# Designed miniproteins, single chains, continued (4): the designs that were tried, part 20

Each design is a single chain, and the fold is of that chain. pLDDT is the mean over its residues in the fold that is shown.

## One batch from the design tools (miniprotein)

Design m12712
Fold by ESMFold2-Fast:
Structure m12712 (fold): chain A 62 residues (1-62)
Amino acid sequence: MDLETLEKEAPALLLLAMGYSFYKQGKKEEAIKYFDEAIRVAKENGNPELLKLAEEYKKKIE
């Protein structure tokens, strides 16, 4: 992955990490919020792999 792609995707990866952290803490509502933001960023960036990953995490905790 080149530097430009990493810079573009870094926010979505951070949002996924934060969502998973809240999920591990039992804060399901906060986790869903961060996964929704990760889905939004992945759609804006046109990253289907990241979008699928974020949607799968959200489905598992809902």
Scores: mean pLDDT 75

Design m12714
Fold by ESMFold2-Fast:
Formats: C-alpha cells, structure tokens, sequence
Structure m12714 (fold): chain A 85 residues (1-85)
C-alpha cells in the first residue's frame, strides 16, 4: 500500500516537479530494501520540493488544492511506512 501511494504521488507530480517525482522513486526503492528511515527522509524531501514547485504556479487557488491533496497523500504514505517497521 505504501508503494501504491508513492507511485500515485510520483505520477501526480511528474509534470509539476520532476525533481519531486525522482525523490519519490528513490523513496520507493528505499522502502523495498527495508530502509524505512531513508524512505521517510526522501518522502519529506519530495514534499518540500513539490511545495516549492506549487508555490510558483500562477493560480494560487489550484496550487492550494493540490497542496492539500499532496499533504494528505504524504501523511498516508508515512503512516503505511511506519506500520511496516
């Protein structure tokens, strides 16, 4: 389930922030290797990079809606990774 959320986040962000999408792919690889702390670190870095990209979008209302979806999905992925330890 964590891997499914990470893949959905990667797909959502690939056109907005390729850098954040790359970090999410690395987070998924860390998770597959059982490095849960590294996966959580990369996931938070991806959130930070994605939020920076969203802050540069001209439509602030759409950016805020995407930020809420991003925060929800990241928090869900974090809960699933925590359950795996």
Amino acid sequence: KALEILELLRQMLQDISPEAAELLEKAAEAYKKGDYERALELLEEARKVALEALSKLPDKKEADALRKVLDQMVDEAKREIEKAK
Scores: mean pLDDT 84

Design m12715
Fold by ESMFold2-Fast:
Structure m12715 (fold): chain A 69 residues (1-69)
Amino acid sequence: SSARKEEEERRKKLEKQIELGVKKVKLAVELTVAKRLIEKGIDVEKQKKLIEELEKELEEVEKKEKELE
């Protein structure tokens, strides 16, 4: 049935979009925590490196979201 295949394709796309959205929110939270630790002077150099890595992961997630549009 063509209708079932179309539903499955739409479902897979939606599931991927939701997964990327959740990952994006998680990365944003981790970035906020790292920035707060820097503000408090806690492991500043370690947090700076983590922020660079998290920002790169966020860019990759945004790129994948754009590919699904």
Scores: mean pLDDT 85

Design m12716
Fold by ESMFold2-Fast:
Structure m12716 (fold): chain A 63 residues (1-63)
Amino acid sequence: MTPGEVLARLDADGDGVVDAEEAEIARREFGVEVAESELGKDIRSVFNRVARRLEAEGRLVHP
């Protein structure tokens, strides 16, 4: 996946904020847990953790 594809999947509504659906996607699709304190916060923290995990697994492709 590219970083842009990861962001599009996590920030499906495009508001740049973590909601419950995006937290569920992070857990189910990417194996990244999201704390309740992160709900309503900037998506970048969750995105960075997902990107780091995918990079470590060799699944993140840079454009």
Scores: mean pLDDT 75

Design m12717
Fold by ESMFold2-Fast:
Parts: structure tokens; sequence; C-alpha cells
Structure m12717 (fold): chain A 63 residues (1-63)
């Protein structure tokens, strides 16, 4: 039985994974449209979200 703390972290991870999927689609759209400025902004957001997901997964695994 996972603790409440683990469940809260799993929910946060799931929300970040959903946001990551959305941001990746917006990045693809920006690239197709030749909007390199917007593509760069989404690339930075994607990198940050991927790092946050990795940190959450490490934290969950340590509990």
Amino acid sequence: KPSKEVLDLEVERALKIMQLAIDKKEYERALKNGDLETANKYMERIKQLEKEVEELEKKIASL
C-alpha cells in the first residue's frame, strides 16, 4: 500500500508527464511553421519538465 506522500508525488509526476506531451506537440508545430523562437521556448520547457520528472521518479523510488 503506497503512502499518501507517494500518491501525491505520483499525481504530480502524472501531471508533469501530461504537460510534457502537450509541450512536445507545441514544439513540433513551431518547428513545422518555421517559428524557431517559439520552438526554442518549448525546448527549454521540455528540458526542465524532463528534469523535474526524473527528480520525482528518484524521490518516489527512495520512499
Scores: mean pLDDT 86

Design m12718
Fold by ESMFold2-Fast:
Structure m12718 (fold): chain A 78 residues (1-78)
Amino acid sequence: VSEEELEREVNEALGLIYYWLAKKFIEQGDTESALEFAKKVKELLEPEKAKEALEELAKLAEEQGYYELAEELRKLLE
């Protein structure tokens, strides 16, 4: 395993962990922490996976009534 392959695997694992944390913060009503970790998801995951993750977080935020957070999450996709 090369350094580059290891970095990719570590970044993907961290991105998935941060996705789960962002989801948990939305469920707890901590919209600021949710947005912070969602930004880290965008940085760490491949563009297609990041898009899917952020769309799911935006949907969850809307379902929980956090419409401003959902809007900010969708801005991260642009």
Scores: mean pLDDT 83

Design m12719
Fold by ESMFold2-Fast:
Structure m12719 (fold): chain A 66 residues (1-66)
Amino acid sequence: MIKVVLTGLNATGSTAAALIGIGSEGSEVKVQKDGSVTVSGNLSEEDAQAIADVAKSHGGTATISK
């Protein structure tokens, strides 16, 4: 099970990361009121890296854990 935690995102970055997470069947997406996003579950390493790259493109940071 892969978990990706994203921080430092604005609303656009949070939405983009959440959409990629929703596209992965069996994953759960949690968006916090501070704009941080957690994606966890049956997520591929490629999808996890894509989510991290999107976060970086929007000025955020990403932590991937297995």
Scores: mean pLDDT 72

Design m12720
Fold by ESMFold2-Fast:
Structure m12720 (fold): chain A 89 residues (1-89)
Amino acid sequence: SEEERRRFEEELEKEMEEEIKRKREELLKKLQETVAEHLGRPEPLSEEEIEELIAAGNPFVRFERDIAEALLAMYETVLKLERESELKK
């Protein structure tokens, strides 16, 4: 039925959103750790500290952030394609 299809679509959307959120958190943690290691800091930097370094023109932090954003965008694209495949079946 159309109601069963809508529930299935909602479940797939929630699963995709949760997976994207987990991947975003994973990539942010890796970014925080990578930047801390590069700067010789004993603890991971906060998200705010990373943004301040990017605003200050730190090329390493900007490059690592760009990589993290590109990886997240690719992951989201793959999940969307997988979702579309499931909805067509």
Scores: mean pLDDT 83

Design m12721
Fold by ESMFold2-Fast:
Structure m12721 (fold): chain A 73 residues (1-73)
Amino acid sequence: MLEEIERHVKAAQEALEKGDYETAEEHIRRALVLAGADEDFARGTAKILVEASKTVTPEQVGEAALTVARSLL
């Protein structure tokens, strides 16, 4: 489970590095759902984190996503 969550977060970071915000948002959403988030929380949080990627690094977005996921486990 945690390995699958980390895989999605890494894919989101790679998508952000390429400017593929839609793919990054989908991977963060999937990571959060795998951690036990409901769909509305996962979608809202993924959108906020992707928007934050305009002011912080993809690595920082990934760490924030992992922190949220770990809080749900």
Scores: mean pLDDT 85

Design m12722
Fold by ESMFold2-Fast:
Structure m12722 (fold): chain A 66 residues (1-66)
Amino acid sequence: LSEELEKEIKRALADIQVAVLRSLERQGVPLSPEARKLRDEAVKAIESGNYEEALKKAQEALRLAS
């Protein structure tokens, strides 16, 4: 994979993971304070273009939500 394609894949995965977390909250599933912190960190990483960090944080948040 090229660096460009790898970055694009990580961006898409991070966006999907954050969307899942938001959907859980909208459905009334409470996220722990730690999971919410990691979700917020993932969103900030997406906003800064750091998709690798965003994906890592979003995955950690989902693991804690499960």
Scores: mean pLDDT 80

Design m12723
Fold by ESMFold2-Fast:
Structure m12723 (fold): chain A 67 residues (1-67)
Amino acid sequence: MSEEEFEREVKRALGEIYVGLGNIDEKKGDFKGAAESYRKAAQLYEEAGDTENAERMRKIAEELEKK
């Protein structure tokens, strides 16, 4: 595995962690905190080359900010 591949996998894993944090915040009713976690996940997925999950996370964050 190249250094670039390893870095992308690390960023993807961190993105998954932030998605989990966003889900926990949502369950607590902290929609602002959840939105921040999903935005961080989106950035990490984008840096990992996962544009589909990045776009999905941005949409969730935008919806939560409207609540």
Scores: mean pLDDT 84

Design m12724
Fold by ESMFold2-Fast:
Structure m12724 (fold): chain A 87 residues (1-87)
Amino acid sequence: SDYEQARRLLSSTEALLRHAERELRSLSKEEAQRVYASLKAWVDAQTAQVRALAARMSPADQAEADARLAAIHARVEALGRLTAERP
């Protein structure tokens, strides 16, 4: 179902974010910026797919997907700040 596909995409994106959050802290600023740029592009692409699926789901399932996307975006923004603040 669209809901199951969206949940799988969200779960895999969340897993990738957990991995990136650990990795970026140990990289040089230049490497962290390159990895972050690739991660952000990937998350943006996954977000578009989840939103397309959500448009065909119930309002309750859409709300769940939107909440999880909001949390993902907040974490991506936090990683962006972390990489920018490094000397």
Scores: mean pLDDT 85

Design m12725
Fold by ESMFold2-Fast:
Structure m12725 (fold): chain A 57 residues (1-57)
Amino acid sequence: NNEIIKELTEGAVKYAEQEGNYELAEEIRKLGEEALKNNTSVEEFLKKLQELYDSYK
């Protein structure tokens, strides 16, 4: 679970940085860090990540 969340966070951060959205990249890092700290499920993490992406349209 933790390894998957870490990999998903790293990939999402890299994508946001490549798109030039450094604010989104920072928020994704924070989301991943909190998910690891709180033992968030992959399903819940993906839902929160999608909500974060939607807020940066």
Scores: mean pLDDT 82

Design m12726
Fold by ESMFold2-Fast:
Structure m12726 (fold): chain A 92 residues (1-92)
Amino acid sequence: GESAREGAEYAKREAEKRGAEAEAEVKGNTVIITLKGLSTGAAMGALAGAVDAWLNGVEAEVKAEGDTLTVTLTGKNDEEAGEGARMVGEGM
């Protein structure tokens, strides 16, 4: 829904501000953020944001493949998914 899309877009913009390529996809209550070319510091920040989301009840999965970081966030509802994505963006 709208909250998940807003959170995903926020994370995408934060990555783009740091010169990274970002894609965000929303599937129901799941947000998938794909980040390419982040610095080590920004990538660690995104990981910290994913941990914050997990501590707040959002299911968080992170995969690193070469220069690509994929963060998958599944909330109980649209608002929780969006908040998780926002936390990832704020961590960067």
Scores: mean pLDDT 85

Design m12727
Fold by ESMFold2-Fast:
Structure m12727 (fold): chain A 80 residues (1-80)
Amino acid sequence: LLEEAEKAYEEGLKAAAAGDLESAIRYFALAADLYIQAGDYEKAAEAARKAAEVARQAGDDETAKQFEGLAEQSKALAEA
């Protein structure tokens, strides 16, 4: 799970650098989900925040707000 989450996060960074915002959002969302499954809520929050940033770059404020919410929830779980 953690190794798969790290690979998904790296692929998200590569997609974002290439300007493939749609793929970047998908990879960061996958990384967040895998980090949640692994219990690494701090990294899940980071991945969700990256998905939100890329969604805003793509002009999708609604999707960005959803991932911002997931990042806040994941951060709260990390602090619990």
Scores: mean pLDDT 84

Design m12728
Fold by ESMFold2-Fast:
Structure m12728 (fold): chain A 68 residues (1-68)
Amino acid sequence: SMEELEALENELLRLYLQASEQNNEEAIKVAEETGKKVKELKDKGASLEEIKRVLEEGIERIRELLAK
């Protein structure tokens, strides 16, 4: 749903801010790359499911990097 997409985009932003606060350069890069890929998918009219998958994968990777 659009509400689920919005929640994932807000979580990506939250994790980006956390990575920035911690100066975790790898996590910042993953967040920026994930955001760019989401923008490209939206511009191409990709499905909500595809955009959600990219966000979920990026969020999981950022969480892994922040746990180190």
Scores: mean pLDDT 88

Design m12729
Fold by ESMFold2-Fast:
Structure m12729 (fold): chain A 70 residues (1-70)
Amino acid sequence: MMSIDELLEEIREFARELLETESLEEASKKVTEKIFEKAATLSPVEATLFKMRALAEFTEVLLEKEQEER
């Protein structure tokens, strides 16, 4: 069973890969879908914490990408 930290790392890596080949809108949809899919396997409390942390990680990846394009 994967820990929440391992799931977050997987989301971060997936987001980085998508942002190299996909538009921001398309990448956002796919990342959100994957987050919710993984959250469905967790308890309600853990799912909420995971979703919040995963969205924060995705935001960090987006900011990192924006800085690289400047």
Scores: mean pLDDT 78

Design m12730
Fold by ESMFold2-Fast:
Structure m12730 (fold): chain A 78 residues (1-78)
Amino acid sequence: SHEEIEEKLEEMEKLIEEMQKLIDAGKLPSQELINKLLKLGREIGKLAAENELSPEQWKRLEELEKRAQEVADRIRAL
């Protein structure tokens, strides 16, 4: 479960980076990418509710959630 949390946090980070690169290039992320991010967020939320996250994992999750919100705000502004 701890390893699964780390893997999903890494997946979320890479997906956010991909979406940020698209927006920086003036492109809209696909609905498939948006749906994948939403699915990952739900899966991480479930794992966080069922497992104790380290303080470092919580800080990483909070930063990723903040970055995801920034991406969402930028998409709405396009």
Scores: mean pLDDT 82

Design m12731
Fold by ESMFold2-Fast:
Structure m12731 (fold): chain A 69 residues (1-69)
Amino acid sequence: SEGLKKQLENNREYVDIMLEKGMDVPLLRQAEEYLAKAEEYLEKGDEEKAMSYLMRASQLIRDALQKAG
């Protein structure tokens, strides 16, 4: 859906900014991988798998933020 595509794009921008600031690179790289898989499944129409990978990416982003604060 359009909403999920926007959430994906926003999360990618978030990760890019965090990486540029030198935050937890290994966790953020893993988040990038999960966001890429979420996009792939959205393109295939598998919204359930896309949501699963998006949630995993979001968890990694939150963990990176928590460790930085």
Scores: mean pLDDT 82

Design m12732
Fold by ESMFold2-Fast:
Structure m12732 (fold): chain A 90 residues (1-90)
Amino acid sequence: MTPVASVTARLTLEEPLSDERLEEAKRRAEEAARAVPGVLDVRVHAPSRDEVVIGVHAESLEAARRAVEEGKRALEEAGAKIKSVEVSTG
Protein backbone atom coordinates (compact mmCIF):
# COMPACT_ATOMS: atom_id res chain seq x y z
CA MET A 1 0.00 0.00 0.00
CA THR A 2 1.32 3.46 -0.92
CA PRO A 3 1.31 5.84 2.08
CA VAL A 4 -0.45 9.19 1.69
CA ALA A 5 1.50 10.91 4.50
CA SER A 6 4.89 10.20 6.06
CA VAL A 7 6.13 11.61 9.39
CA THR A 8 9.37 10.81 11.23
CA ALA A 9 9.88 11.95 14.83
CA ARG A 10 13.30 11.88 16.51
CA LEU A 11 12.98 11.98 20.29
CA THR A 12 16.00 12.81 22.45
CA LEU A 13 15.79 11.55 26.03
CA GLU A 14 17.05 13.46 29.11
CA GLU A 15 18.82 10.28 30.28
CA PRO A 16 19.75 7.01 28.55
CA LEU A 17 17.52 3.99 29.18
CA SER A 18 18.71 0.48 30.04
CA ASP A 19 18.54 -2.02 27.16
CA GLU A 20 15.54 -3.80 28.74
CA ARG A 21 13.61 -0.57 29.33
CA LEU A 22 14.45 0.72 25.84
CA GLU A 23 13.17 -2.51 24.23
CA GLU A 24 9.90 -2.30 26.22
CA ALA A 25 9.52 1.44 25.47
CA LYS A 26 9.99 0.83 21.72
CA ARG A 27 7.40 -1.98 21.76
CA ARG A 28 4.84 0.16 23.61
CA ALA A 29 5.42 3.15 21.31
CA GLU A 30 4.89 0.99 18.19
CA GLU A 31 1.69 -0.54 19.64
CA ALA A 32 0.27 2.87 20.63
CA ALA A 33 1.06 4.45 17.25
CA ARG A 34 -0.41 1.48 15.31
CA ALA A 35 -3.68 1.79 17.29
CA VAL A 36 -4.39 5.23 15.76
CA PRO A 37 -7.11 5.09 13.04
CA GLY A 38 -5.74 5.73 9.54
CA VAL A 39 -2.20 4.56 10.33
CA LEU A 40 -0.80 2.21 7.65
CA ASP A 41 2.69 1.41 9.00
CA VAL A 42 4.84 2.25 12.03
CA ARG A 43 8.58 1.71 12.54
CA VAL A 44 10.31 2.42 15.84
CA HIS A 45 14.06 2.16 16.32
CA ALA A 46 16.70 3.48 18.71
CA PRO A 47 20.04 4.58 17.18
CA SER A 48 21.33 5.10 20.77
CA ARG A 49 20.09 4.57 24.33
CA ASP A 50 19.04 8.24 24.60
CA GLU A 51 17.41 8.56 21.16
CA VAL A 52 14.25 6.99 19.72
CA VAL A 53 12.97 7.41 16.16
CA ILE A 54 9.30 6.87 15.28
CA GLY A 55 8.41 6.64 11.60
CA VAL A 56 4.73 6.69 10.59
CA HIS A 57 2.96 6.18 7.26
CA ALA A 58 -0.71 7.11 7.37
CA GLU A 59 -3.78 7.94 5.28
CA SER A 60 -3.47 11.60 6.37
CA LEU A 61 -0.99 13.97 7.99
CA GLU A 62 -3.33 14.33 10.99
CA ALA A 63 -3.37 10.54 11.53
CA ALA A 64 0.45 10.42 11.29
CA ARG A 65 0.80 13.28 13.80
CA ARG A 66 -1.64 11.58 16.20
CA ALA A 67 0.35 8.35 15.93
CA VAL A 68 3.59 10.18 16.83
CA GLU A 69 1.91 11.80 19.86
CA GLU A 70 0.52 8.43 21.04
CA GLY A 71 3.95 6.81 20.57
CA LYS A 72 5.56 9.65 22.55
CA ARG A 73 3.01 9.16 25.35
CA ALA A 74 3.76 5.43 25.45
CA LEU A 75 7.50 6.14 25.72
CA GLU A 76 6.84 8.49 28.66
CA GLU A 77 4.61 5.86 30.34
CA ALA A 78 7.48 3.35 29.94
CA GLY A 79 9.77 5.70 31.89
CA ALA A 80 11.39 7.80 29.16
CA LYS A 81 11.85 11.50 29.92
CA ILE A 82 11.73 13.37 26.62
CA LYS A 83 14.12 16.33 26.29
CA SER A 84 13.37 17.32 22.69
CA VAL A 85 11.38 16.20 19.64
CA GLU A 86 12.41 16.82 16.02
CA VAL A 87 9.70 16.12 13.42
CA SER A 88 10.15 15.70 9.64
CA THR A 89 7.33 15.35 7.12
CA GLY A 90 7.70 13.45 3.84
Scores: mean pLDDT 82

Design m12733
Fold by ESMFold2-Fast:
Structure m12733 (fold): chain A 89 residues (1-89)
Amino acid sequence: DEVEELIKKLDDPDPEVRKEAAEKLGEIALKSEDEEVIKKVLEALKPLLLDPDIEVRDAALIGLLNLYEKYPEEVEKILKEVAEELEKL
């Protein structure tokens, strides 16, 4: 399963690999009509918003924002949860 292989690459030690995987997952979700696939991608991209590499964070944020029009409540929930995590640091 390409989605599951890409999600595994989000944990790669190389930030370039994580960035590419995030971009590909975002594109798959944007073109998908399967709500379960889309939700799985949204949840997988969530921790990348806190990634130590800024380009990885940007890729995850762009992916989430591209899904905002179709899934505004789910994206807002993720962004709120990430903002709450940042306030606790």
Scores: mean pLDDT 83

Design m12734
Fold by ESMFold2-Fast:
Structure m12734 (fold): chain A 95 residues (1-95)
Amino acid sequence: EEAEEAYRQALEAGYSPADARSVRLGVEIGRILRLIGDALDYVFEKKYDEALKYFEEALRLTVENFGRRQLTDEEIKELAEKNVKDAVEFLEKRK
């Protein structure tokens, strides 16, 4: 919805359809990166349940925008759990 609204607003502002699509993709990429950043902040705070939820949402948006197939809820959860584990191991190694 937010990305779709940005696309419509770009067209109204006189952007070409190609440029408007780039704006829409930029909004979705920005949202995905923000969710990953929030998830990592939660890992730093040792709030792993919250981090898991943010990684799950980032994965859902990534699959929705760029995925060639839908992932199951179980596959998304398994990947998000791996992301939390990898982030914890990375931060513990760097500390």
Scores: mean pLDDT 76

Design m12735
Fold by ESMFold2-Fast:
Structure m12735 (fold): chain A 71 residues (1-71)
Amino acid sequence: SPLEELQRLKDEILAEIRRAVAAGMSRDEVLGLANRKIQELVAKAREMGLPREEIARIAQEVMDEVTELLE
């Protein structure tokens, strides 16, 4: 399922962000990494033909969780 694939990619991005934070990466560096990974996720979701609304929702979920990890 495309949605299951995107959920897995979201989980992989968040795991990578958690590792970056744990390794002492700066807030700006972590945000830069998150923005790059979210752009890759959006591009893949668009290529898979997912509705814009669903792509926006999962991208927002990733950004919200990254923001929470940095607070």
Scores: mean pLDDT 84

Design m12736
Fold by ESMFold2-Fast:
Structure m12736 (fold): chain A 55 residues (1-55)
Amino acid sequence: SPELAALEAELEAVRLRLQEAVDRYRATGDPADRAEAERLAEQLARLLAEIEALR
């Protein structure tokens, strides 16, 4: 479905951003970078749940 395809594209974009945030946190050890990674992980979990609900 077009809705599922759009959500899967958003999921891949969030995965990339999460990887970047995790890499930044590894380099810095900064609590702000950890908070950003945690926020993106929550967004990823919500997208996965929404995709699952459409299947």
Scores: mean pLDDT 87

Design m12737
Fold by ESMFold2-Fast:
Structure m12737 (fold): chain A 68 residues (1-68)
Amino acid sequence: SLEEKIAEFRRKARELFAEHADDSPEVLLKKYMELFKEWFDKEDDWELISALGQVLGEEVARELARRA
């Protein structure tokens, strides 16, 4: 399901944050954007992509702010 895919992506994003804990916000953002593209590059539902971008964007923004 989509909920399961989002949950798996969130787990992978948390692993990415942990692996790059000492990296700059710019490096982390680049790695996160690469991961997001890899997981959702084939999604044609723009409304879904927009909603995911909003929710997941807030999560990464908080992580970036924590590192600033």
Scores: mean pLDDT 73

Design m12738
Fold by ESMFold2-Fast:
Structure m12738 (fold): chain A 70 residues (1-70)
Amino acid sequence: SVEELVEETEKKLKELLENIDKLSVEELKERIKELEEMFTKAQEAGAPSEKLKKLKEIYDEVLKKLYEKE
């Protein structure tokens, strides 16, 4: 379901954010690509805009920390 896809994407984004210092830049980029695909699928499946906005906020925080690490 769309709800399960959104929830799984949020969970994985939060887990990535918590483990960002433990992963290499290459591993982080690979995880980010997977999450981008999950986000696109959630959007195409008609996930509510409020939920998509929340996912984007976490995603942007992950990207910010990745760029700070490089």
Scores: mean pLDDT 81

Design m12739
Fold by ESMFold2-Fast:
Structure m12739 (fold): chain A 74 residues (1-74)
Amino acid sequence: MRREELVSLLRMVLAILKLEKAPEEALELIEKAIEAAEAGNFKEAAELLREAAKLVDEEQKELLLKFAERVEKE
């Protein structure tokens, strides 16, 4: 997956979580993960997504962990 495609997917995840009223702290971590991914810091982006996963419900947690794994492989 290209960086631009990955960043677009992360922005979609952020939008979904905002609609679902996820905690503001989790949303801030996802925004930082997007910035890290845009800079090419994929390991940092993955770690930020894992931290956000700790703050959300189980379904959202699985989604964020899946994206963290994908981001780390870039």
Scores: mean pLDDT 81

Design m12740
Fold by ESMFold2-Fast:
Structure m12740 (fold): chain A 59 residues (1-59)
Amino acid sequence: SREELIEKLKEILKELGTTAEYVLELRDTTAGRLMIRTLARLLGVSEAEVEELLEELVG
């Protein structure tokens, strides 16, 4: 579910020592795109869905 994906994303971000705000701030950089791609692989969703989940976490 979307709620389960949000909880998994929160845990991964915590383990990586980063925040949803920081990843979104870097979204248009090579480093930010690599992070989003990595999160997409770990969550089993598209890069676009990761961006939506990150925006959900920021509010």
Scores: mean pLDDT 86

Design m12741
Fold by ESMFold2-Fast:
Structure m12741 (fold): chain A 60 residues (1-60)
Amino acid sequence: GAMAAARKAYADAGEQAARRILELNPEWGLSEEEKQRFIEAARKAAAHVPDSLAWARAQA
């Protein structure tokens, strides 16, 4: 449904943002496992944004 598509789109955007943050901060010296965990955490956090936005719209 529309919400599932939105969650995926936001998760994908969150992954792209996380990869860009890692690219801009090579001095952090993260392992590949740490980078992957950061990307996965960003995907999960971003996937929740559409639900939060739907809640906020319901309050308007």
Scores: mean pLDDT 83

Design m12742
Fold by ESMFold2-Fast:
Structure m12742 (fold): chain A 68 residues (1-68)
Amino acid sequence: NAEIEALKQKVEEYIKELEKTSDPDKIRELSREALELVQKAKELGMPEDEVNELIEKIDRAGALGVIK
């Protein structure tokens, strides 16, 4: 499935960018964009275990959902 593979590659690139930044605004922006791509891949039939793995990677890389 070429579209799911393309979305997966884009998400992995966002995760790499998240790992390189400590800017809260950039973390928020990149995390949102990455999660939108994961949701699109899920709608196209990406297995739930892969979806959950990508969400966990995004959360760890960007501290997504932790506002202080």
Scores: mean pLDDT 77

Design m12743
Fold by ESMFold2-Fast:
Structure m12743 (fold): chain A 84 residues (1-84)
Amino acid sequence: SELVARTIGLILRAIGHLLDGDVAGAVEALREALRTTRELIEAGEDISSFISILEKLRAQLEPHASPEEIAALAEGIEELRAAA
């Protein structure tokens, strides 16, 4: 689906920003991926693999991003896990 492809693209964008040391870009791409993953739940898609990848990306950002940004990402991931 186009939504799956978009979510994968956002995850790859977050990884690219992390590799470039662009923490702000990585956080923003991850926030967008959280939004599109929520849309995947609404579409009836299994998001278990996406939750796993998003949590791994959050963990990679933890030493680089603000505690407030990390807490917001963790909350978003937990909301997805509860809704799935």
Scores: mean pLDDT 86

Design m12744
Fold by ESMFold2-Fast:
Structure m12744 (fold): chain A 63 residues (1-63)
Amino acid sequence: AVDQMLAELRAALEKAGHSPEEVEAAVAAFREASAGQSAGDVLALMVETALRLGAARTSGRPA
């Protein structure tokens, strides 16, 4: 279940155009944070990270 959620997060981040380093860092952080966590807490963390990465992509990247 958690591994499947992480795979979906990885695919979503790649589809959104995040770099492989950003994707791997996010997946690693979620994997550690999800250890012993409820499914609801994992989903909340996934949503927060996806939104944070999306915001950084749209407004925070200097040329």
Scores: mean pLDDT 67

Design m12746
Fold by ESMFold2-Fast:
Structure m12746 (fold): chain A 71 residues (1-71)
Amino acid sequence: LSEVERLEVEASMHLIAAAVALRLGDTEAAIEHAEKARELAERALALDPESEGARAVLEAAEALIEEARRR
């Protein structure tokens, strides 16, 4: 895996973990994982601005953080 691919995969894994945590009612864990996903996706975009996968993860992570904070 290239560094961009690794960051994209790790961001996706944290996004999945955040969604699972939110579904289980663990708002704190959901926010922590979503923030990590956002951070990793931003790093991937810094290396490859054309990464559609990283952009999708970033958008989803931001939406999940907003949803979690409303609980």
Scores: mean pLDDT 86

Design m12747
Fold by ESMFold2-Fast:
Structure m12747 (fold): chain A 71 residues (1-71)
Amino acid sequence: ERYLAAGQAGNPEDAKPLAEALFSEDEEVRRQAAQALANMIRRGGPAGKAALKEVSKLDEETRQRLSLALP
């Protein structure tokens, strides 16, 4: 119940700002944005779908950076 509600309440609108942060001049910001997007995708639900949609717009190199952010 709460896990499902948390997945739905996960902010789908955060996916686009996080994808934009992947292009930040700050390496730490890029790393954190990649990690957050990866976590949204793993969590699933509407937020995960929004994160997947934004990732699908990225080039292959940027997708690889996202993959490397997963421990």
Scores: mean pLDDT 65

Design m12748
Fold by ESMFold2-Fast:
Structure m12748 (fold): chain A 55 residues (1-55)
Amino acid sequence: SLQKELELNKKAKEIADELIERAREMGGVSPETLERLERAKKKLDEQIKKIEEKL
């Protein structure tokens, strides 16, 4: 169901947010890696919005 897909995408985004936060706290993570993580998070946010528009 779209509701289950929404829940899973929201959980994935929360995990991505946590990983980005920890990477920033640790320091020494390459800018390219941080950009990839931020891009992945943005794609999840876009997917969440698309699912919400259909509900």
Scores: mean pLDDT 82

